# Designs tried in a protein design run: designed miniproteins, single chains, continued (5). Part 108

Each design is a single chain, and the fold is of that chain. pLDDT is the mean over its residues in the fold that is shown.

## One batch from the design tools (miniprotein)

Design m19755
Fold by ESMFold2-Fast:
Structure m19755 (fold): chain A 90 residues (1-90)
Amino acid sequence: SEFEELILEAERHINAAGLAFRAGDRESMRQHLKKAIELIEEVKRKNPEVSELIDKAIEHLEKAMESTDPREVEMHLAGALYYLAQARKA
């Protein structure tokens, strides 16, 4: 479904952001996270029933972009993936 395809594409961008972050490429990380946010905002607009879960995922992605602590970045990327997985089950 379009719903599942958008979430899976967002998850691919979040994973790519993690790889970029670990390679020291903060700008590539931010670009991938911005793409993930755009995709899941489209999910939220079309599927209001998962809006709370998507908002929690977005908050985690925004905090990952703002954090300077590597452990906090990884925690927030994992948090976003957790909430996207919950949205797929809803």
Scores: mean pLDDT 91

Design m19756
Fold by ESMFold2-Fast:
Structure m19756 (fold): chain A 84 residues (1-84)
Amino acid sequence: MIPEDAQVIVGVARNAEEVRRLLELAKEAGKPFIVVHVGGEITEEMRRIVEEAGAHFVQVDSLEEARKLAEELRKQGKKVYLVE
């Protein structure tokens, strides 16, 4: 469950199926979301799915960098829900 007070969802995805699950979660919550791809290959399918949903897509080299992104948003005063 996404907390009611969350303002942004940051979801970690490693493949297209994980991207789709995060987009459904964010759509149900009705909140802004950022999809963070950790390692591996970025496919055109992944980019298309995220862009069609109106979400932001970010690539990082590690899970630690994904967590840093969430912390940066929190430092800006945003209540971030991180999905790993």
Scores: mean pLDDT 74

Design m19757
Fold by ESMFold2-Fast:
Structure m19757 (fold): chain A 65 residues (1-65)
Amino acid sequence: SMVLEKAQKRIKIAEEISKKFGVPLGTAMKALLYLESNPDATPEEIAERFGISKEAASYLIRKLK
């Protein structure tokens, strides 16, 4: 099901960011959901909004492409 595939992909991306950049899983998930609703968001905006590094934000944007 498309719904299950999307849920699994989101969890996997959030886990990767949590492990690679030391971001709390909940924060990574919130940033991911925000980016899905705001696809034009910049790495700078994501970093400031969620208190994560620009590298983590850029990685998240790249993974959702």
Scores: mean pLDDT 83

Design m19758
Fold by ESMFold2-Fast:
Structure m19758 (fold): chain A 86 residues (1-86)
Amino acid sequence: SELEKLLKEAKKLVGEMQEIAGELLKKIEAGQLSDEQKKEFYNLLKEMERLLQKLGEAILKNDVEEFKKLVEELKSLLEKMKKILE
């Protein structure tokens, strides 16, 4: 089903985000991130929390179109997190 495919995509994206967050936390521990980069990372974590809450709501409502939009927003968020590592 379309929802089953979207759930697999969301699971993969969340896993990739956890990996990138782990690398960013290692850089913080090593003193390698500026205060501006730490603030950007914090803001992205807040956005991630918001998107995950909305994904849960879309699942409860069986709102496939909303779920699809949120998956695209997660992809965009992951790219922003990757840029902090550069």
Scores: mean pLDDT 84

Design m19759
Fold by ESMFold2-Fast:
Structure m19759 (fold): chain A 62 residues (1-62)
Amino acid sequence: AEIEIEEKDGLYVGIATYDGKKVAVQGATKEQAEENAKRAIENLKKAPEKAAEMEEIGKLIL
């Protein structure tokens, strides 16, 4: 699992990559973005179907 943190417009965006799947999360701080990204990875592991849905949402919203 890979986590990348990006800063944009005073917000932090965490991009979690697991098994070729990506999900983007936001946080007010780098620590919150990392924590949210880790939770996203756990969700990818527990619910693969939800992971596919998140990928589609990420492409439409981001």
Scores: mean pLDDT 69

Design m19760
Fold by ESMFold2-Fast:
Structure m19760 (fold): chain A 72 residues (1-72)
Amino acid sequence: VKTYEDSIDPDIVIKVYPDGTIEYINTKTGEVLRTTREEILENPLETKKNYAKLLGESVEEIEARMYEELLS
């Protein structure tokens, strides 16, 4: 298992399992989003929606932060 901090929100911990399962863990709320690399690539919009729900934020707010990071 590999563990990373999310670049968008430091309260989110990302765990990547050897079977390809990815968990996004909100360390403040204890909520967990489970997905796979394949699902992220196949359904990026659904993944964004689920991630926004995990943070308690809108998809628009998440996209704004991603866009800022790409410009940096």
Scores: mean pLDDT 70

Design m19761
Fold by ESMFold2-Fast:
Structure m19761 (fold): chain A 83 residues (1-83)
Amino acid sequence: MAEEFRELAERALAEAEEALARLEELAAEYGLSPAELARLLAEALLAAAERVRAMGEAVGAREVGEEAAERLRELARRAAELA
């Protein structure tokens, strides 16, 4: 369980970083401005950070969950700056 959670957290972080890196392309695909998508992404990443932290505690991987949550909050701050 804890190992599977670590893998899921790493995948979620990689997907979040990719989304932020390709923000303009994704915004065009969804019919949004980059600023509109950045705002939505920032909100989603903050919600994801809290969920990841809570899940980490629940599966006995608190440190992994807290580290992933902080990295998601960092990505959320970067996204918010683009909005």
Scores: mean pLDDT 83

Design m19762
Fold by ESMFold2-Fast:
Structure m19762 (fold): chain A 87 residues (1-87)
Amino acid sequence: MKPLRELTPEELIALLKEVIQTSTDPREVLRALHAAIVKIEQLPEEERKKYLTELISLLNEAIKRSTDPEFQKNLKAAIKEIEKLLK
């Protein structure tokens, strides 16, 4: 498998969807999310807005499925940071 930094934004979003569905480790989800944000920030404004909006949608779905308050708190903090990048 390619390192996270070598994946395209589309591949990172696909990986994040998979990790949210299959992983029992919140740290793995947060690691994939961080890699996606770092890559997306390097994109032109139009593509950046598209992928950041997709990330917010994915994180909201993860929050709905989770019963872990700390994990929900971490995901909500990540959504807030992504919303700042949409400005």
Scores: mean pLDDT 76

Design m19763
Fold by ESMFold2-Fast:
Structure m19763 (fold): chain A 60 residues (1-60)
Amino acid sequence: LPVPVRLENAALDLYSRTQGKTTPSQEELASVLAKYKLPLRLSNELLKKYQALVERLSSL
């Protein structure tokens, strides 16, 4: 799967774990990145995707 698709799936996985209630720890970000075979350098991008998803789903 392309990196953008895997990153979106990783953000959705994080949201399902937190329900948007908490900020993921660095360890949680690293774990999810590893699960989706993404490099650690994308941790900030994953966090940004997660934050955007929380905002989007909170408006629904």
Scores: mean pLDDT 80

Design m19764
Fold by ESMFold2-Fast:
Structure m19764 (fold): chain A 70 residues (1-70)
Amino acid sequence: VTALENGAKLARELGLDEYSKLFEEAKTRLQAVRAAGATPDERGDALIPAVKASKKLLDILGPEEVARRL
């Protein structure tokens, strides 16, 4: 959850509002599936928006800066 919140904040700071929304979507999905007693596959599917957004941050900032912030 904290990493998804940090990702959303970082994307917003960079003016990438669409990618910030993807981190927020992943957080909402992950919280919902965890409350329902989700399988590992369901948790993985919930994180797909965050994976796409994280790739964009990696392309812009590089892996060292992303690791420092997330």
Scores: mean pLDDT 76

Design m19765
Fold by ESMFold2-Fast:
Structure m19765 (fold): chain A 66 residues (1-66)
Amino acid sequence: SDAERLAIARELAEEAEREVLRRYLAGEITPDQARAEFRRLLRRKLMELGFSEEEAEALIEQILSE
């Protein structure tokens, strides 16, 4: 269901946020790079679970609009 897909995307977004925050606090990336890296990591994680690139992008935009 759409609710289940969104719940999975939110869990993966939390994982991506933790990874990006660790790199940012370590001085490895800038704030602008952190935003791009978050989108990249979340897209990769969603596609690894079988979502298409188009579906992944739609879920990312939905999460970012919350």
Scores: mean pLDDT 84

Design m19766
Fold by ESMFold2-Fast:
Parts: C-alpha cells; sequence; structure tokens
Structure m19766 (fold): chain A 84 residues (1-84)
C-alpha cells in the first residue's frame, strides 16, 4: 500500500492539464480518493492520495497515455514510494 507515487516525464508539460488527467484517471478507479500534487521540478510530480492505494492498481492508471502536450503516447516513467 502506498500514499504517494512519483511521476516523471521526458519533457516539460502543462501541469494543470497533467493534474486534471491524473485526477480523472484515479477517480475512475477510486472515486472516494482525493488526490493532491507536489511539483518537484519541470518534469517530476509527486501524486499524493488521501488513503492508501495498491501500487499494482495505481501504477497502470498513472501510466495511461495522457492527452497533454509534451507527453509521449507511452507517457512518462513512474515509481511508487514504499517508504512514505
Amino acid sequence: MSKSVRVTFRNPVDWDKVKEQITKNVKTKYPDVEVSFEIIDDTTLIVKFSKEVDPNEVLPILNQPMQVDGVFGSSGSHSASVAE
């Protein structure tokens, strides 16, 4: 179980659109989970969840192709934090 996941993109992206797409994708699977974000740099984002989620379920959701400029069809790399 994890409360945060790091998402890394190859190119700088529109963070407002990225946050919207991640929120939409997470809400589709976990409608009762609130999502918050911490921007680390111009390509790295920490996604925080209001409750613990299964990384095996969340990572595929976060790795879905996003309709955002600067994101490749396979999107960016991501990893779950085991220590929160």
Scores: mean pLDDT 65

Design m19767
Fold by ESMFold2-Fast:
Structure m19767 (fold): chain A 68 residues (1-68)
Amino acid sequence: SKEERLKLVMRVTKEAIDRAEAAGLSDDEIGLLIQEVVRAINKAWEAGKSLEEMEAEARKAMDDFLAR
């Protein structure tokens, strides 16, 4: 449901912020990371993927961003 997707977005966004702060990223960089994570979730949702697959895509986007 859209509600479950929203809960996922809120949860993984919180995790992304915590990881980015621990890595010493600026507020602007944190904003870009959040954008990439949300984009990954929305793309997976539009592709008909499960909540587990959406979370996996979000975590991949987060890992890819933090590895730059």
Scores: mean pLDDT 85

Design m19768
Fold by ESMFold2-Fast:
Structure m19768 (fold): chain A 97 residues (1-97)
Amino acid sequence: MRPVRPMSEEQLQALEDTVDSLIEALRNHSSVSKIIGLLLALLGDVETMRLERLYDPRVTPLAERAIAEIEKIDHPFVPLAIKILQELIETQAELAA
């Protein structure tokens, strides 16, 4: 069975930047194109984690913090953003097992 691989600091920073940009874009009611782009980037990060088996214990706390911040925002894309962040947590949990 293939072992998990550690995330690089650059990969973790890029994920954190994407998450923080998404929170800001939702809070500020940024353009639909910007929000969709950030959601697709985050979904791509989930797929990369699965494909390359990338694990870092800092990812789950980051996603949980993001969910707590996003659930306070009144925006139609909030349920989709939370769903993708939950998928990120589930992916890390599967890789940690």
Scores: mean pLDDT 88

Design m19769
Fold by ESMFold2-Fast:
Parts: structure tokens; C-alpha cells; sequence
Structure m19769 (fold): chain A 84 residues (1-84)
């Protein structure tokens, strides 16, 4: 799993540096909760929602917003699965 995450981050660093920054921050939070893959998947969901609304990761404020939303989504999913 670590190798797969590293490969995904290398890909993002080359193709979308702003998304790479968001992914790094989300991954750090995911590691604290033992759910790095879930947190990265939650960021992908946030990015899809932003794209549907015509929003972009253009600056630091947008990165912070996307990271916060991804962490919130991941925590909700993790809590639901812990109880199920």
C-alpha cells in the first residue's frame, strides 16, 4: 500500500501540483487515523464535486477548503463502517 500511495503521489506531482499538495495534506490526516486510502478517495470525491460546480484548485485557500472537506467526508465514512 505505501508503494501504491507513493506512485500515486508521484503521478499527481507531475500532472497536477496543486492536487498533489491537497493529497499530501489529506494523506497526513489519513495516516493519523490508519485510513490513508480512504482519505485519498475522499479527496477524489471532493475534486469531482468541485469540477461539477466549475471550481478549481487555484490557490492555497482552495487547497485548504478541499482538504477540510475530504477529511470530513473520510471521517464520516470511517465512523459509519466502524459501527457497521
Amino acid sequence: MEKEIEEALEYLKKTDPLLYEAAERVLEEGKKEGRPELYLASLAGVMAEMDAKGEKLEDEEKIEEAVKRAVEKAKEVAEAFEKA
Scores: mean pLDDT 77

Design m19770
Fold by ESMFold2-Fast:
Structure m19770 (fold): chain A 89 residues (1-89)
Amino acid sequence: MEKLKKALELTEQAIEALKKGDVERAIELASEARNLASEGLIELGKLEDLKKVVDALMEALRALSAGDVEKALQYLEEARKTLKEAIEK
């Protein structure tokens, strides 16, 4: 649970960094969020949530690398939503 809470926090920080135009920081935070989310969801056996979160964060990182801020925000928000749902129950 602690890893998922930290992954959620990092995902929220990535969204804020991106809103401020800090793409480099958003990439760093999203990459860390992906690693912690993967570990936490595997530990909890939440394999369906694992696929959704990893796919969303991977697409966000691809969008960030392409300079597509709007698409990156969409995928980061999808990852945030799935992480919140996974933490709550």
Scores: mean pLDDT 84

Design m19771
Fold by ESMFold2-Fast:
Structure m19771 (fold): chain A 76 residues (1-76)
Amino acid sequence: SAADVAEIEQLAREIEALILAVVYDGRKPSPAEVADFEAKLQRFLDLLSRLYPPADVERVRQLAEAALAFLRAHAA
């Protein structure tokens, strides 16, 4: 639905903003921010599962897990 697409776009922007803050500004995320990021990634994957085949969602899940591992490695 249009609402699901809008939520996917908003979650993608929020996920990107934290990654960019860590990569370009050298900011260390707090444990609370890492937990929030994990919740947003899970919601993003759940929404993608409604719109896309399982194989395509699995590729995105692997990238999401890599992004989460990156943030955990750079946490305070």
Scores: mean pLDDT 83

Design m19772
Fold by ESMFold2-Fast:
Structure m19772 (fold): chain A 83 residues (1-83)
Amino acid sequence: SEKEKAVARIIGLTLRAIGAYLDGNVEEAAQDVIDALELEIKNNLPSPAAIRVAEELLPHASPDLRKKIETLIKKAKELMEKQ
């Protein structure tokens, strides 16, 4: 189903972000968590895991990526509060 595919992709992207972060690949980790959060917002499937990874990456991200991550964290948290 669409929901099952979305959940699998979100989990996969979140795990990739964690792996990249542990390897010191901050840029890749930031992009993977952005992609995960965008899928969460698009499919109305917000989760604490991707938000937490995004918050951990914020101080290490470039200014442009930081602004994008902050916006996505806010949107994901708003979706969690509405449910």
Scores: mean pLDDT 85

Design m19773
Fold by ESMFold2-Fast:
Structure m19773 (fold): chain A 61 residues (1-61)
Amino acid sequence: DAARTQALEDLLIEIGREMGPEYEAIARSKRGSSLGDLLRTIQQMYEDDPEKFLAAVGKVE
């Protein structure tokens, strides 16, 4: 579903922006990726810095 993938891409960029410039760059580099690649990127960002990731998610929400 292209619309759901696009929404996830936009959300990932917002989360990345709140986490910091390096994470925003990673998120933006994943535009046009498969749903599986986007989910793997989310997992990687969480595993890299769980506290920062969860704080960013809470702020975006």
Scores: mean pLDDT 81

Design m19774
Fold by ESMFold2-Fast:
Structure m19774 (fold): chain A 97 residues (1-97)
Amino acid sequence: SVFDDPFLRELARASEAIKAGKYDEAVEELRRAQEVMGGLSPLVQLALVSAYEKAGKRDEARRILEEGRAQVEADPRLSPEHKAALLAFYDRLLAEL
């Protein structure tokens, strides 16, 4: 269950914030998730995506998300549950661009 895992819970909240167009709130939710997971890159990538979108560089934002998604798929340190949740999160970000 998402509620059994603090990381999955914060990631779900970040996904809802993104769906609502609230990228700054999503960054804060991912910052909490990153603390649980010991410094994974999703927070940095989301901050970069937000910056590129504000600059009107949507193609660069998309590229960063696609690169991050590929890194998540290839990361042997992630549990299957965390990997599935992160991939779903990246897919949502790509859909909202």
Scores: mean pLDDT 71

Design m19775
Fold by ESMFold2-Fast:
Structure m19775 (fold): chain A 84 residues (1-84)
Amino acid sequence: MKKVELDVSGSGATEIYNALKEAAEEGYEEVTITVSGASRDEAVEGAKKAIEELGLKVTLKPSEKMTEEQAKEALEKIKEANEE
């Protein structure tokens, strides 16, 4: 199983989705994305779209600037998408 980690801090949802799509096209099955609190919503949206459309398993790794609440909320949304 191919795995990759991507730092997408400061990226928009479209940029995150495109990065995940490229990883899927290269044969990666699991992607861990590192995001800041400021880009949390964009990261969740891009990752959910990639999970639903590309069948990728995505894990969110919060940066030091993300609050515990923001990290838990984002991780839960990604976990739910991966479990479907």
Scores: mean pLDDT 72

Design m19776
Fold by ESMFold2-Fast:
Structure m19776 (fold): chain A 96 residues (1-96)
Amino acid sequence: MPLTLSEEQVEKWMEVFDKIDTDGDGKLDLAEFKKLVNYLFGVSLTDEQAQEVFDLVDKLFGDGDGVITKEEFREILTDPRKQGLLLLSIAMAKAE
C-alpha cells in the first residue's frame, strides 16, 4: 500500500527526527534511525532488522555513507515511491 502523508504530517515527523537526533548534526545513525522507524511506524525492529532497512534506505537516498540526513528523510516521506520502498524494507526485515 502506498503511504501518503500531508505536508503537516511530514513536518510533525520531521520534528520527531529532530528529537531523536541526539547529537544535533542533522544526521541519523543506525541506533537513532531504529528509534525513529519504531516510533513512527509502530514496529519493534531488532538491531539486525533495523540495519537491513537502514542499509537499503542509505543506498537508495544517500551515498552509502552510513547515515540518513534530514533532507534524505524528508524526501522519503514526500515521495510515495521512496516511502513505499521504506515500508517494503520494514516488512521484509520483519519476515526474516
Scores: mean pLDDT 74

Design m19777
Fold by ESMFold2-Fast:
Structure m19777 (fold): chain A 95 residues (1-95)
Amino acid sequence: SNLEKAREYLEKAFNTDDEEERFKYYVKALVYAVGGTEEDFERLLALPPAERARELARLLLEARLKLNPDAPQEEVERARAKEDEIAAELVAALE
């Protein structure tokens, strides 16, 4: 399943010492968590930094909702500010 692939790539990210490879594995895990494909991952990495950060924030929110569809809107709104911060950190890790 896509969730099994997401977990596989999260495990690879945790076991990777290279920051760039860790970032790529983490992004791949997020893409699979939302039911995306390898092509979606490649397109995401090809985006300009600003657009990539926004798309990563969107994917983080979508992944959270798919893993917890009963989450209150208040919790989702609170997550948005945190996702923007995390997305910026993920983009910076690739530089």
Scores: mean pLDDT 69

Design m19778
Fold by ESMFold2-Fast:
Structure m19778 (fold): chain A 76 residues (1-76)
Amino acid sequence: MRKQLEADILEALVRMQIALADILASKGRYDEAIELLKKAREFVDEAVAQGLIDPATGERLKAEIDKRLKEVEEKK
């Protein structure tokens, strides 16, 4: 259960970072939103590499982050 609990917590943290980036972007704080999304993406890559997050879950989270990055960068 340790790896499952860690994966659930890490996924929740990544999802919180995406939500915070969305709020920052909605306030016109695009640089802060982009920085947060890039850090979240790096965190997902490291968590997958360490076996803390399932690769399929990591790919899904990275796709969500990449979509948000594109949307924010297009508005900047």
Scores: mean pLDDT 80

Design m19779
Fold by ESMFold2-Fast:
Structure m19779 (fold): chain A 85 residues (1-85)
Amino acid sequence: SLSEEEIKELTEKSLEAVKAALKGDVEKTRKIAEEIEKKFGDNPKAKEIVKLLLELADLAENSDDIPRQIGLALRIIGELLDLES
């Protein structure tokens, strides 16, 4: 399991990555996802968050479907909330 400090860092980084994607800065989202994978990639929940962040970046780059982007962002937030359980 992740420590409380690791959950906080993963949450803060993931939220910054989501904000970047929703603003169209997909390269920043990909960079943050790579940083999360390097630090937390052995954790299965962190791997799922990285996967969802990369899917969000791809969706934001290749589509103007804002409702779908928001839906995926909310799913990422749900995964982050599950880390604290």
Scores: mean pLDDT 86

Design m19780
Fold by ESMFold2-Fast:
Structure m19780 (fold): chain A 83 residues (1-83)
Amino acid sequence: MDELYLEAARKRSVEGASDEELFEYIKEQYIKAGYPESVATEKARKIIEQLKVSRDVAEKLREIGKQIDEELARRRAEKARLE
């Protein structure tokens, strides 16, 4: 169940939803599933925190990829200068 809500949150985040909109959406889903508001709020917070960690990892991977591309471009330029 929690994994399905995390997947739904990721899809909506890609579609442009804010973290606040995602939090309210996930909280409503847990309330509809029969959880008390306090429990639904805690579960929604955990889902959003997992989404933020996933985004942080993706951003770090993107930055590493950019650094690798820059290094490869630099090496190609140096090789061209030596030929």
Scores: mean pLDDT 76

Design m19781
Fold by ESMFold2-Fast:
Structure m19781 (fold): chain A 85 residues (1-85)
Amino acid sequence: RIEQRVRLVERMGEAALAGEPVDISGLSEEEVREATAALLGVAQERREEAEAAASDPERSAALAREIAEEAAARIRAGEVPEYVP
């Protein structure tokens, strides 16, 4: 479900900021991959902003939230970026 994927993206964004593991119980490896690809794709596009915000924890947190929101919006629209490092 879209809501499940959106929630996963939000949790992964928060966990990455805190350096904590995310609970993926009950989720397929494919769903986790899609959420990760969406987050990484948006993060890559906004890399300049991320680098500029790196020295400011408050701004970094706000940017991470925006990245998660944009990734969630792409999942809702069926536009999951194909991003592999």
Scores: mean pLDDT 66

Design m19782
Fold by ESMFold2-Fast:
Structure m19782 (fold): chain A 118 residues (1-118)
Amino acid sequence: MKIEVEEFDPDLPAEEALKRLKEIFDKGMEAVLQAVEAGRLDEAIENLRALIEQASTFLTTSKDPVLQEAAAEILRIAGEALRVVRDPSATREQILKAVREAYEKAKEVFDKAMEKLK
């Protein structure tokens, strides 16, 4: 599956914007994990790059500091996973572990950001 980069309205309520970013990231990370498990590393790289672009767009367009912090952390997490997936010396086990750890860290970032917006 390919992830399309979505543009957000900067005036969108922060909680709704965060929920949309989380939905995109959940769908995207599932696609990355499935691609890695199927040995489609080029597809996994493309999907991780799309998630990085999405988080970067969100970071630059959002006016909310909680959303900016969450987007910056997601950008870093996805970037770390991309490095491992792109490493020709990395084993399939190391790649799967890195993607799963990135997904869990991203979920924690979204949960913390949602609590800050309440």
Scores: mean pLDDT 80

Design m19783
Fold by ESMFold2-Fast:
Structure m19783 (fold): chain A 62 residues (1-62)
Amino acid sequence: PLPALSAAEADAAIAAARELAATGRVTSRVAAALLLIGAILDAESDPALVARLEAALREVMA
């Protein structure tokens, strides 16, 4: 079994995604969304982390 995503790893993914989205480039926004989707899949056993990551994904895609 793969280790579950930690809260610290989720926070790091959100921070990295926000930095990518801040560039304003479409390709960087796509990369940010893919990073967050990967983190959501790794966090699927923790609904609270999934909710935080989904909120960040909505923020990046807005």
Scores: mean pLDDT 78

Design m19784
Fold by ESMFold2-Fast:
Structure m19784 (fold): chain A 84 residues (1-84)
Amino acid sequence: VVESAEELARLGLEAAKKGNYKEAAFWFSLGLSLARIALALGDYREAAEAARVIARAIEEAGKPELEPLLEEARALQEEAEARL
């Protein structure tokens, strides 16, 4: 899950750097979906790490268009960490 989140974070960052924010949002959303699946399965450590990886990538992109996804990633990370 974490390795998949890292790859999706990389793809999202590359899309954002090219100005393709719709594609960046798609990749980051997939990464957050992996974090939610891990959370639902009780894999709290993997969920927290996946959410953190995606959040850091969104922060690095630094685009206002991606701020709602950043809030979502931070909320998922906090929820998963609270259950560790």
Scores: mean pLDDT 84

Design m19785
Fold by ESMFold2-Fast:
Structure m19785 (fold): chain A 80 residues (1-80)
Amino acid sequence: EIEKLVQQLVLAIINKDVDKVQEIVAEIVEKYYEETSSLPKEERDKVSAKIQKELAELLEEIKKKVEELLEKGIEPKAPE
């Protein structure tokens, strides 16, 4: 299911849909926050912040890779 969210995130980046990117990032953060519900709030907040930071870095890397592929004439295709 995380793999599905990552695929949707990549598609949103390709389509330059900033609102959709933010929505998917929020869903990923919320899911991890729920999975850490047994931890104190401070620890949960740290995990959420770390995930948001790592996702932001991943988004920049994916964006760069997508631009590189488009520059080479390879268009990313959505799955059927």
Scores: mean pLDDT 68

Design m19786
Fold by ESMFold2-Fast:
Structure m19786 (fold): chain A 68 residues (1-68)
Amino acid sequence: SKLKEEYERLLQEAGRAGQQSLQYYQQAQQYLQQGDLDLAAQYYQKADELSRQSNRLLQQAGKLFMQA
């Protein structure tokens, strides 16, 4: 159904955002270990932004799931 396709699309987009968030978080940890606090902060911010995007997409998917 069209709702199932939309649900799967939202899950895939959420998954991609979550994976990118994790990669930026890992990069931030590397910069932190190197003592580069400015780059660490920038990458933590990028990770947080993508994590919030992933959460919003999951909430949208959850609403569609309850309507199915």
Scores: mean pLDDT 87

Design m19787
Fold by ESMFold2-Fast:
Structure m19787 (fold): chain A 65 residues (1-65)
Amino acid sequence: MKVLTREEVNDLGVWLKLQGASDAGLAALAKLAKEHEEVTEQEIIDALRAAGDDKGAALVEEWLA
C-alpha cells in the first residue's frame, strides 16, 4: 500500500484537476492533505468516492497500478 505525504497529495490534486476531476473530489483531497501529514492510497480513493468523484477515484487506482 502506497502512503502519500501532504505535498504528494497536493501534487496529485493538481494532476487530477488537469484530468477533469470534480471540484467536490478536489475539495475532499485538500481536506485530507490539511488534516493529515500522510494518507494511504485507499483513504484517497475512499474520499474521492465519498465526494461522488468516481472518475477521480478510477484515475488514482490506475495511477497506483
Scores: mean pLDDT 80

Design m19788
Fold by ESMFold2-Fast:
Structure m19788 (fold): chain A 68 residues (1-68)
Amino acid sequence: ASEEQRAKAAQAVADYLVSKGIPESLADEVGVYLYLTGDAEKTKEYLISKGISEALAEEVKELAESIL
């Protein structure tokens, strides 16, 4: 994915997580992780490692894949 696509996916994922009640600091951290890796699957695994539910992590993966 291009740098622009990674930036767009990172912002969309961060905004989505905040809309689901995840703290802005954690949502921003996840967005940065997605931007640096460009990898929706790794981002899902990262979310689960941070205590986010499997269901929400899967939704984030699908959102990221739609943009990347």
Scores: mean pLDDT 85

Design m19789
Fold by ESMFold2-Fast:
Structure m19789 (fold): chain A 72 residues (1-72)
Amino acid sequence: GPTAPIALSDAEVAALIAQLSDPDPAVQREAARRLGLSGDPRGVAALVAILSDPEAHSPEVVAAAREALERI
């Protein structure tokens, strides 16, 4: 298994932030999970936006965004 923190490039962070707005909730959930695992603060504003409007997202996406923010 992975033994090191996940480091993201600017392009990867931008792609993951864009994926948080994807119409597929599985894509949104995976993007939130990856941002949380990276510990990268560049994703924080986008994750907070999900938690600010939880009814606009699936419960699984909201849970993933909350968990991601708790890890960052």
Scores: mean pLDDT 74

Design m19790
Fold by ESMFold2-Fast:
Structure m19790 (fold): chain A 70 residues (1-70)
Amino acid sequence: MGKQYIHDLIRNSVLGTAEGHGVTLSEEELEELVKRAEERVPEMFKRTGNLTVAMLLSATRVVLEYIKSR
């Protein structure tokens, strides 16, 4: 799987979660949250056994953690 494809899927999930909570992210914040989500994918994959679900859950969790820390 291409690195760009994984990045785009996670990026779209991060944006969608943030927008759903009324939060506007700068490009710098967005890229940082995408990086954090990518780093969490192995942990989520271990729990779910599904790479796509792991990517989506990783993105959702990092956004919710970020919003909670604001």
Scores: mean pLDDT 79

